# Ledger of designs, part 41: designed miniproteins, single chains, continued (5)

Each design is a single chain, and the fold is of that chain. pLDDT is the mean over its residues in the fold that is shown.

## One batch from the design tools (miniprotein)

Design m17501
Fold by ESMFold2-Fast:
Structure m17501 (fold): chain A 78 residues (1-78)
Amino acid sequence: MMDGDDVRALLEAVQRAAEEAARRRAPDFEFEAEAGNVRLRARVTTTETPSGTKAVARGVAEGADGDRVEVEAEAHQP
């Protein structure tokens, strides 16, 4: 099983990426991150709405043994 602390660190990275993308109104991008033996691949998409910029980061965290967890974070910047 993937270590919960490693997965938590990657969830924090995904959340931070979404928050920064919304704040900066960044174009869509992909990023990779690692924590311990877990590797993350994620895509961040931003959308302009009447209430501000919304960013959604979606990715997959994969452990050394092929275990997978889908991760998602969302941020909104007025």
Scores: mean pLDDT 80

Design m17502
Fold by ESMFold2-Fast:
Formats: C-alpha cells, structure tokens, sequence
Structure m17502 (fold): chain A 82 residues (1-82)
C-alpha cells in the first residue's frame, strides 16, 4: 500500500538521522512513523513511536513537538478503549 511505502521511507530517514546524531530529526521521524502506523490501525506500535518522540521533544524543549506527540498518544488511547 501507499502507507507501507511511506513507512519504509520514514524508517530509512530515521536511521540516517540516528547516524548523524540529529535528535530533532530523530523525534520528527519517530512521530511520522507513529502517524503512519496509526493510519494502518497498528495502534500499539503507533503508541510506542509517539512515546519515543515525546521523550526527545521534552528533552529538547520543543513545545510544538511535545503537543503533537501528546495528541498522538491521546488518539491512540481513544482507539484502544474501543
């Protein structure tokens, strides 16, 4: 599917960001992977990636990233309670 292609691209970008030590990019790609997994209905995996992104955004003081990751976590929790 198109989502599977997007997931693979985001995973490759995450590996490159990790190799470069770019923490902001690592958090961004972890968040994007979480969004793609959520759209695929893989809620438990999406939750893991949103939590990983949240930890880095909080360490960096990225208020926008923190807010977006927390919203992602809330959306997953809403789906898991159904």
Amino acid sequence: SDLEGQLKEAEEKLKEAEKKGDKEAVARYQYEIGVILFEQGKYEEALEYFKKALEIYEELGDSKGVSEAKLGIAKVRSKLSK
Scores: mean pLDDT 88

Design m17503
Fold by ESMFold2-Fast:
Structure m17503 (fold): chain A 80 residues (1-80)
Amino acid sequence: MEIKLSDEEAQEIIDILKNEKDDEEAVKKITKFLLEKFPELPEETAEEIAKELVKNRDIILSKDEKEQKETINRILAMYS
């Protein structure tokens, strides 16, 4: 299964990372978003991806917009 987000979908994750300061709540929001976009994705895998994105929040947000989206999709590709 290939897990890849469009630019608009990756921006939604970036917005969650910017606006949701509580790591646990950010993980929940990203997990829900991933399951809505990839219904066949196991919940445990979606949670692992969400945790990895939240763990790398500062690194992701330190990049320009294009590199932020590319970094998110690189992390997702590790779970494909």
Scores: mean pLDDT 84

Design m17504
Fold by ESMFold2-Fast:
Structure m17504 (fold): chain A 58 residues (1-58)
Amino acid sequence: MEELRQKARELLEKAREAKSAGNTDLADQYIDEAVKLASQLTPEERQELIAEARKIRA
């Protein structure tokens, strides 16, 4: 569980970096991977990660 949480957070960080570089397609890929991992987390952790992913996409 903790390992999946760390991977999801790392993917969101990579997504932010990709978006900052102007690569929205790559950012979306990292977000999708993070959301898939979030489905295996607790409901609370999943909601937090999904909210963060939405901020990156916005």
Scores: mean pLDDT 78

Design m17505
Fold by ESMFold2-Fast:
Structure m17505 (fold): chain A 58 residues (1-58)
Amino acid sequence: SVEELQKQAYELGKKLGEAASEEQREETLKLAEEEIAKASGDEKKQIEAFLKGFKEGA
């Protein structure tokens, strides 16, 4: 389901945020913003969930 995919994206983001270097964090934030700008609907929600987790993990 979309809800399960959002939860998985959030958890993955959080784990990666906890492990990321400063350079990796900058690149990931840039890539996530670019993908959000291109995405819509459920895809956008998944990327936003990932980004939320990534920021909270850092």
Scores: mean pLDDT 82

Design m17506
Fold by ESMFold2-Fast:
Structure m17506 (fold): chain A 100 residues (1-100)
Amino acid sequence: SEADELTRQGQRYLRAGDYDKAIDYYKKALSIDPNNAVAQHNLGLALYRQGKYEEAAEYFEKSLSLDPTNWVTLLNLSRALSKLGKYEEAEEYQKKALEI
């Protein structure tokens, strides 16, 4: 699909460290398919790498609403919450990831 192609382009830029372009492509993918858990997770990861921890956490939570057993997304959410000083919430998500 068009959304899948945009998600692949976002992944290429994410791997290259071009977080602004990665974010742009993932947002375009999500405008077509808002229920794309991979695009939501990777958008969160790009935002995290830019230090935008609150926005990153929101996209990791959206990804988890669609794929609640994704241990990588659970760990990334835990890391974002730790950066925000939300240590108790971070520990709970880390525990959930380790139970998978």
Scores: mean pLDDT 91

Design m17507
Fold by ESMFold2-Fast:
Order: sequence, then structure tokens, then C-alpha cells
Structure m17507 (fold): chain A 83 residues (1-83)
Amino acid sequence: SKLEEAKELLKKGEELLKKALEALKEGKYEEALKLAEEAIELFEEAAKLAEEAGDEELKREAEINVGLARIVVGLAKLLLKKK
């Protein structure tokens, strides 16, 4: 179902965001950027599917995670300039 697909995408996005944060902590800024951008794509698709399924709570959770991943993208880009 769309709801199950949205939940799986949210979970995959969360795993990528966790890996992006780990890469960021290790100074692997290019890897962190790539992982965070990939997480954004998964969270945006999850939000879309959640909306289509009528799950406003799941949509909101996915949208919050897009915001968090965008912060990681911004930090990775900023830290790449310090190299």
C-alpha cells in the first residue's frame, strides 16, 4: 500500500541521515553531503505518499526529516569550504 511504501521510504531516509551524520562527525563532508541529499529524496517521496494515503502525521514526520537533512547538507557544504 502507499502507506506501507511511505513508512519504508521514511525508514530508509532515516538510515541514510544517520549515516550522513556519522560521515559529518568523521570529517567525510563529501560523503555526508551525498547521503543527506539522498535522504532528502526519500523523505520527499515518503511525504508525497503519506499525503496520498491521508496520513497527516506521517507526512509531517517526513517533512521534519527533510528539514533536518537540509541542515546536514548546509553544514557539509560549509565544512567543505574549510578544507
Scores: mean pLDDT 89

Design m17508
Fold by ESMFold2-Fast:
Structure m17508 (fold): chain A 62 residues (1-62)
Amino acid sequence: MKKVAIILGAVGEARDRAVALAKELGADEIIELVGGSREEAYRLADELRKEGKEVLLLNAVE
């Protein structure tokens, strides 16, 4: 089973912190959604979960 992290939004320090957290939580794959579309992130997370993957959804401002 693969663990996928989806990072929504920011660049720079906030994005780097989200990437570091995803790696610490054991993410096998990291998908960065630039452009701030929360709906796209949530839809992608739902699709990946239906495929049997564990999904971590991270927002740089959370």
Scores: mean pLDDT 75

Design m17510
Fold by ESMFold2-Fast:
Structure m17510 (fold): chain A 58 residues (1-58)
Amino acid sequence: GPAEAEALGREARRLAEQGRYAEAADLLFKASDLYAPVDPVTAALARREAEELRRLAE
C-alpha cells in the first residue's frame, strides 16, 4: 500500500545517495507499481526517477 511505497521511496533515495543506482531504481519501480492504483501521478514520478537512476547505473 501507500505506506510501503513511501518506505521503498525513502530506502531508494538512501541507496542513490550511496551510489547504488541499480538497487535504488529497482525499489522505485516497485514503489511506482504500489502507487499506480491509488496515486497515478506519484507513480509516474517514481517510474521516471527509477528510469533516470537505471541510466546512471549503466
Scores: mean pLDDT 86

Design m17511
Fold by ESMFold2-Fast:
Structure m17511 (fold): chain A 66 residues (1-66)
Amino acid sequence: VLEELGFDEEEKKEAAIKAARAVGHRAAELGWSEEQRERALEAIYEYAGLNEEEKEEVREAFEEAI
């Protein structure tokens, strides 16, 4: 988890947003199903240890990247 590596809350959120955008672009490129997209997004949430507000921001970045 990013926080276990000494990242602070802000760095953790920024890393998750970047990951979400990259995954969103790839999901569109590869034609991922909605279930595959949701699974990838959940993995990002779990990896980064996000709160509800941060999850919402990450989800928006992911959806914009599509």
Scores: mean pLDDT 74

Design m17512
Fold by ESMFold2-Fast:
Structure m17512 (fold): chain A 57 residues (1-57)
Amino acid sequence: MEKKKKELLEKGVKLALEQGIAAGAQKTANEGLEQGLSVEDVSEVVAEAVRRAQELL
C-alpha cells in the first residue's frame, strides 16, 4: 500500500473513533480527494477505515 493511502487509513480510523463513523468517513474521503487519490482508492480506504473502527467499538 502506498504511504499516502496507509496514512489516510490510519487517520480515518482515528477520525471515525473520535467523531463518529459517518463524520469520520466524510472527512477521510474529502482529504483523500484533496490529496489527489482516485475515487476507487478513496472508497477502498474509507471502507477499510470504517470496518476497523467498527471492530474497535
Scores: mean pLDDT 80

Design m17513
Fold by ESMFold2-Fast:
Structure m17513 (fold): chain A 64 residues (1-64)
Amino acid sequence: SEADAHLEKGYQLLLEGKYEEAVKHFKKAIELDPDNKEAWYYLGIALRKLGKVDEAEKYFEKAK
């Protein structure tokens, strides 16, 4: 699916240290499939890497 493609691309960008680009793809994955807890979790990871700890915590709660 388009959501899965964005999740996969976001994950690749996250591994490359391209955190701002990863955030954009994870947000698009959530927009297309808000029930995808993996996308919420990795969005939290990317935001934590950017130092946005409070925002990351909110997304980790959504991943539960």
Scores: mean pLDDT 87

Design m17514
Fold by ESMFold2-Fast:
Structure m17514 (fold): chain A 62 residues (1-62)
Amino acid sequence: SPLEEALEAAIKRVREAAKKYGASEEAIELFEVGLENAYKEGATVEQLEEAAELAEETAKKT
C-alpha cells in the first residue's frame, strides 16, 4: 500500500541520514520505532514524509 511504502521509505531515509551524520545504533532504532508507532497510530503518508524530512534536517545541523 502507499502508506506501507511511505513507512519503508521514511525509515530508510532516516537511517541513512542518521548514519551519515554520526547517530548511534540506539538513536537509529529510536527513529525506526517512532516511525513504526506513528504508522500503527494512523499517521498519513504526508506525516511520515514530514517526520523523515525533519529528522534529516535535524541530523544535518548536528
Scores: mean pLDDT 77

Design m17515
Fold by ESMFold2-Fast:
Structure m17515 (fold): chain A 74 residues (1-74)
Amino acid sequence: MSKILQEAFEYALKAEEYAKQGDLDKANEYAKKAVELALSVPDEEVTAGIGAALRGIGAAIEAGLRVGKKPKGF
């Protein structure tokens, strides 16, 4: 496993942890980092990189569902 792929999975795990806490901002921050690193993995690690990116995206969606939508109209 490359350093980049390892970091992508570490950020995906951080995003999942913050998603469980309902911290949308942190979950999104770490999810974005996981996806960015996943896109930078070597060709032989692309499949594993996609896995890390999907975990990050899933965490961001979970955080959004937990926090709910912020009403803005006042």
Scores: mean pLDDT 75

Design m17516
Fold by ESMFold2-Fast:
Structure m17516 (fold): chain A 82 residues (1-82)
Amino acid sequence: MEKDALDYLNEAIRLARTLPDSPLKEQLLKHLEEARRAVANADFETAIKHLEQARKLAEQLGAPELVDTLNKAIEEIKKALE
């Protein structure tokens, strides 16, 4: 199966929604939705900024699978900028 930036981003949103409810989870979901909107608009620089903030929040929440998925999403978007 071919995975692009949107596939990894949708998986990150799914994983984030499985976390226990907290203010950090709400901030995480906000950044993920902003990143998805930015990707849809081909605003890849804004998408990376929001994904980097989401990754920091995922690290604070102790979600290593989500951190890995976010790193893959960032890598795929960076390929679009090169």
Scores: mean pLDDT 84

Design m17518
Fold by ESMFold2-Fast:
Structure m17518 (fold): chain A 57 residues (1-57)
Amino acid sequence: KTVTVGVIKIKGKKAAAFLAGSDDVSPEDARNVVAQAAKYATEKFKENKRETLTFKL
């Protein structure tokens, strides 16, 4: 059970997140992980950043 999320943070703006891949995860759980990744990146990254995050459920 894995969700891979692409994150793009621009300085001074909220991060954008998108689903890059999932394995054995419901669409609802995948959407929740993407939303949480966007929130995390918005709070954590202060400068321009592009990263891929993988979550194991």
Scores: mean pLDDT 81

Design m17519
Fold by ESMFold2-Fast:
Structure m17519 (fold): chain A 60 residues (1-60)
Amino acid sequence: SLEEWRKLPLEEQKAAIVAAGVAAEGTDEQKVEVARSLARLLGLSEEEIEEVVAAVRAAL
């Protein structure tokens, strides 16, 4: 649930979003956009969104 998600440390939230992006179907850029969209939807800052995007690109 969103309440259980918000109880997770920020680093665990970011790691879960990165994992979701890497596991997504499609091209590397489509995987990055999945992670970006999820991070934005879940309320991460623009700086945190770019950290997530960089982590997805590094994992691909």
Scores: mean pLDDT 82

Design m17520
Fold by ESMFold2-Fast:
Structure m17520 (fold): chain A 60 residues (1-60)
Amino acid sequence: SREKERKKVVLESALGLLDAAESFIERLYEEGKMSKEQAEEELAALRKQKEELRKEIEEL
């Protein structure tokens, strides 16, 4: 349906924002602005959110 197509675009856009956030955390770690432990915790949280969004997209 058109509504499902619209929702998919919104969810895919949100997934893209989380990808950008993941890259940002990786950059902070590479530049020594974030500890390995902090980077691992933040990346784990972002990856969990991405998996939840992917599941929601698959259920459309």
Scores: mean pLDDT 86

Design m17521
Fold by ESMFold2-Fast:
Structure m17521 (fold): chain A 94 residues (1-94)
Amino acid sequence: SSMKKEEAKKLFEEGLKKLGEGKYEEAIKLFEKAIETDPNSELTADAYFYMGVAYIKLEKYDEAIEYFEKALELDPNNEKAKKGLELAKELKKE
């Protein structure tokens, strides 16, 4: 429904705001809620990407790898997700 799409977008935008504020765990929960609200949304690949970014900031590199791979499954040409995946794999080795 149009209402679910608008709610998912609002949750996604709130997640981006929390990510920018360094509130990484809150950002992840908001992105999860956005995906649950509208799983078929064009925002879902971006939500997975930003969850990966948040997990890197939390130094949870296995989770970061998982979410960048989910982003790439939905959008194989996402260059930022490819670079994020490479970074997460390198940071995991340290």
Scores: mean pLDDT 90

Design m17522
Fold by ESMFold2-Fast:
Structure m17522 (fold): chain A 118 residues (1-118)
Amino acid sequence: SLREEILRDLAEIPSLTPEQLEKRVAEYEKRAKELGEKAGIKITVTASDDSPRARLLAAMIETALAEEAYREGVTAEQLKDVSTPAAARAMGAFGETLRAAYEALPDLQVDLEFRVEE
């Protein structure tokens, strides 16, 4: 599952070089774009820190949210307002992934800004 991939990749972060982190960012950004295109939605997650680790976390979270939106078949409008049971399930599953990510990186303090577009 994507959640299991994210958890494995998070565990590897302390061992990755800056160049390897940048490669992982690009890979997750590509997956997020492809999933968003399938869902008919554009999700952007921006980190308050421009470090490779913070940008990787943002890209992972963007990908996770895009996959859950696609899986649940929610529109941008429904996801913005969490206005349907499907949107609520997508946000719940995403929230569990986000919690797991912060638990894996307890010393990474970063604020995330979310933007959802059609």
Scores: mean pLDDT 79

Design m17523
Fold by ESMFold2-Fast:
Structure m17523 (fold): chain A 69 residues (1-69)
Amino acid sequence: MSPRLQAAADLLRDALVSSGLSPEEAQALVDELLANGASVADIEARIRELVAAGAVPSEEAVRAYAAAK
């Protein structure tokens, strides 16, 4: 997996947890999206939707995502 895709997937997981999913449920959804061939753009669109709904990802995940190419 590319560093950008990994960072986007980690940020999506954290956003899902912030929205009320368990870490296990969030990871399972992220793994399913990646197994189904989700692109960075697909994951970024879902992150934007969750943040617009009030999700607050961790500072670590946000920094990793911002640093990714």
Scores: mean pLDDT 80

Design m17524
Fold by ESMFold2-Fast:
Structure m17524 (fold): chain A 65 residues (1-65)
Amino acid sequence: MLPKEEGEKLAEEYGKKAAGALARGDIETALQYAEKALEAAKKSGNEEGAKRSEKGVQTLRKLLG
């Protein structure tokens, strides 16, 4: 992956926002940011990052029902 890939930077930023929301117990907002992080990781070709974000999204969706 290229260091200048905007999708990778966005994935990291959204991932941090998702973690912050989850720490506050705001699972719905955490899911929204986790989904944005997953989208950015997929668009940047970060296969490992996308797999990690996908597991996070699945976990948060199960918590919401």
Scores: mean pLDDT 76

Design m17525
Fold by ESMFold2-Fast:
Structure m17525 (fold): chain A 76 residues (1-76)
Amino acid sequence: SSLSRETAIAFVERETGELAAELEAQGALKAARYLREKGRDLIAEISKRPSVPVEELTARVAELVAEARRLAEEEL
């Protein structure tokens, strides 16, 4: 199944924004900035498409989340 562009953008904003706020609260400011910047890049890419497969969207967000958590471990 696929999500509309608008729904996919809202999903990325919510997932990356929530984790970035958690990382900022922990003092992982570089990891949080990375996640906000990469989330914005993903939103810009999605904005060029009418829809995104759910599996593709969730996999790409999971990769960003995993890398942000790895960076936070190195920063803290």
Scores: mean pLDDT 90

Design m17526
Fold by ESMFold2-Fast:
Structure m17526 (fold): chain A 89 residues (1-89)
Amino acid sequence: MEELLKKAKERAQELVDEAGKISPSARQIAQDAADNILKAVEYEKEGNKSLSASYFTAAGVLAVAADVEGHKEIGERLKEFISEVSKEI
């Protein structure tokens, strides 16, 4: 779990930095989604599966919001990040 959280933090920072190269709006959505993914992993580490699932759901909604705002590539990368992390918990 500690290693998963470390990898998730590294992936989150990379995605946020790449989104920031597109626009401040893309960066904000990526940061908000990444924060929700990291909270989901932290709650999974604590054994709180309900809150973990809730935060993964919130991150998924933000990925859809990125697509709607025209940041489709960021939305797709966020969905992949959620899928990869949720499979490792």
Scores: mean pLDDT 83

Design m17527
Fold by ESMFold2-Fast:
Formats: sequence, C-alpha cells, structure tokens
Structure m17527 (fold): chain A 55 residues (1-55)
Amino acid sequence: ANPDLAASLKEAGRAQFDAGRYDEAVTAYRQALRLKPNDADAAADLAVAERKAAE
C-alpha cells in the first residue's frame, strides 16, 4: 500500500468521472481503494461511478 499512488489513482478517477468516462473512473477508484481502503470519500465516489457505468 502506497498513499502517494492511492492519491494519484483517486485523482485519476475523479478526472475520468468529470470527463464522463465512468468505466475508467471505476477502475481508478477501485485501485485507489485497494491501496487505501480507509478512504470513505473514494468509496463513495466509486459507488457513484459504478452506478453511472452500469447503465
């Protein structure tokens, strides 16, 4: 687990989400949570991105 990498992945997920690339956002947020599972904000963002990606 690396906090710097997790933060970068969370930023990437947010950028993809803002761009409407919900599948890419899901991938980035999942990886961020794998490295930093205590991040409730990333977990909430993942749930929203999954809903958007799921049609």
Scores: mean pLDDT 81

Design m17528
Fold by ESMFold2-Fast:
Structure m17528 (fold): chain A 97 residues (1-97)
Amino acid sequence: MDEVLELLDRYSAEIIAAARAGDLARAAAIRAEMSERLSRLVEEAGLPEEQLQLLAERAGERLLEIAEALAASSAGGLGERYRRLALRLRGEETEVV
């Protein structure tokens, strides 16, 4: 679990830095690599549901930070997409109206 959370935090920091710099292509590339590596580690670790929920909550927090960085860089719909994913992972699903 700790290794998965450390990897999530490390990649998220790099994505936020790239997004704040306006390098959306780099942010997208790092996000894709993070998603692939985290999926592999989660599958290999065989995490119980409680730990998967904790990971989802942490991932949601990081995705919200990424969404805020993207919004600050005027990345339009990409920031909104990350914000929506963050809220879902945190269980704070926004009412779709």
Scores: mean pLDDT 70

Design m17529
Fold by ESMFold2-Fast:
Structure m17529 (fold): chain A 63 residues (1-63)
Amino acid sequence: MEEEARRLVETARKLLELAKKSKNPEIQEDYLKAIETVIDRLRALGHDEAAEELQKEVEKLKK
């Protein structure tokens, strides 16, 4: 479970990097949606703090 959570966080961080590099709003929204599914899974696994940290980074990108 913790190893799975680590992989989910790493996946979300990769998606955040791709979202930041994207200039296309539609592609950026697709990455943000993918990160939100990772956040939902982290919450389901009981890792609320990691999920909230990722949520804050998503909100910064949305402004």
Scores: mean pLDDT 80

Design m17530
Fold by ESMFold2-Fast:
Structure m17530 (fold): chain A 62 residues (1-62)
Amino acid sequence: LALVNRGNELFKLGRYDEAIEAYTRAIELNPNFAKAYANRGAAYQALGRADLASSDYEEAIR
């Protein structure tokens, strides 16, 4: 949870690469964390990485 909160704060600051790193660590601790996948997908989309965003959104709805 703390890593997702950090990722959300970084995302709000426009620091998308750092937000992705924080969300990735959250997913490593809990692979079923749908919210972390959804938020990482949004960060990938903001960086123009549509393929990676789509993959994360797919995981978020599992």
Scores: mean pLDDT 82

Design m17531
Fold by ESMFold2-Fast:
Structure m17531 (fold): chain A 71 residues (1-71)
Amino acid sequence: SETVELVVEGEYREALKRAEELMKDPKYAPFVKQAIEDAETEAAGLSPLEAKRYVAKRLGEAIDQVEKEKG
């Protein structure tokens, strides 16, 4: 169980770091902020571990979309 928790925590922190880096670009900052708000709202009813897993996945998918459009 601890291994799963460490993996989820790592994925969550990585997703937040990617989001913070992308938010330095004013072109993408509003989109990334909205993606974070949407993910947090959707995760509000989940346990802490499941919330982090959900946010990491949703935010990662949103960032991947932006990176694909950047080339």
Scores: mean pLDDT 82

Design m17533
Fold by ESMFold2-Fast:
Structure m17533 (fold): chain A 52 residues (1-52)
Amino acid sequence: MSREELIEKARKLLGTLDGNITRGKQEVVDWLVKEEGVSKEEAKKIVNEVLP
């Protein structure tokens, strides 16, 4: 999967989460690490690009 596809998935997933933004960002990071095999550092960069 391309980095651009990961950004799109992260954006879509983050958009469905309610409540605290910090919690939402952490959930998306965890999802990217577990489901897509992305490192925590790269997952955090992706999430920060979607919602800095």
Scores: mean pLDDT 72

Design m17534
Fold by ESMFold2-Fast:
Structure m17534 (fold): chain A 83 residues (1-83)
Amino acid sequence: TPKVIGEGRIPGAEEHGARLSRAAAELAKYMDDPERVAQLQREVRRHAAEIREKAGVSGRDLALGGPPTKADEDLRARVWLAP
């Protein structure tokens, strides 16, 4: 099981992690609304960037736990590597 940033380590990262999880859950609810899905995807990317900044997480730290497949890696890159 991959480790999650903010899980009992850094209080600031925990808050951003919770927001990221909430945004991802909202995506599942509104998948039939493409405008809402696009909005929530932007929120997910923003929270991922905030986790990187607030937790001081580098690309090395984000690699903790390791992605199991290329498809999962591509998905995570789009979410976690926000511009």
Scores: mean pLDDT 53

Design m17536
Fold by ESMFold2-Fast:
Formats: C-alpha cells, structure tokens, sequence
Structure m17536 (fold): chain A 77 residues (1-77)
C-alpha cells in the first residue's frame, strides 16, 4: 500500500543518512548504541533509545531517529 511504501521509504532514508555519516566518520566500539522498542504498558508507541559519546555518533543517532519518527508519524495516520 502507499502508506506501507512511505513508511519503508522514511526508514530507508534515515538508515541511508546514518550510513553515509558512518562512512565519513567511522565509529569506534562504544561510541554508539541504539535500541528500538515498543512499550504498550505505558501507551507509548515506537521508542528509540540511543547513546552517543562523540559528535559523529550523535549525528548518526539523529539521522536514524528522524527516519524512525517520520515512519511512526506515517504509520499513525
């Protein structure tokens, strides 16, 4: 469906931007960590939790989070 295609595209764009940043600024072990989960008990939908210790890792996390947030908004429509 058009909605499913838009969700997949939004996630793909976030991942592509994150990958490009990682290619330009390689991350060391421990610089970046991300967890995606859904907690129905709190009423929260898709959650993204991440840790970044460098500016490059923060940019990766931000790009990924933007894609996920966009996908979540489309899915909620």
Amino acid sequence: SAKADAVRRALGEGLRRAAEIMRQHPLAAGDFEVEVRYDPATGEGLEVRGRSTTPAAQKVLDAFREGVDRARAIAAE
Scores: mean pLDDT 68

Design m17537
Fold by ESMFold2-Fast:
Structure m17537 (fold): chain A 80 residues (1-80)
Amino acid sequence: MEEVFATADPERAAELEERFRKLMKESNDAIQKGDLEKAEKYAEELDRIAEEFDRLGNPVGAALAYIGAAITKIAIEKKK
């Protein structure tokens, strides 16, 4: 079992959190501009971030990224 104080890659986890927040902002901006192709690309990136969080043992981060991707995809479908 991994020790809490010795997370396998704490810098990677922090990087993923920052990238998640950036992608959420960029996906919302793309949707507002009607750039659905760009928004779809960001949704795919969010799915990858969710998988990476899960692999690092951060299920909360994974869940948030998955929810972000799902919301982005739903917004894209509504904008068609």
Scores: mean pLDDT 76

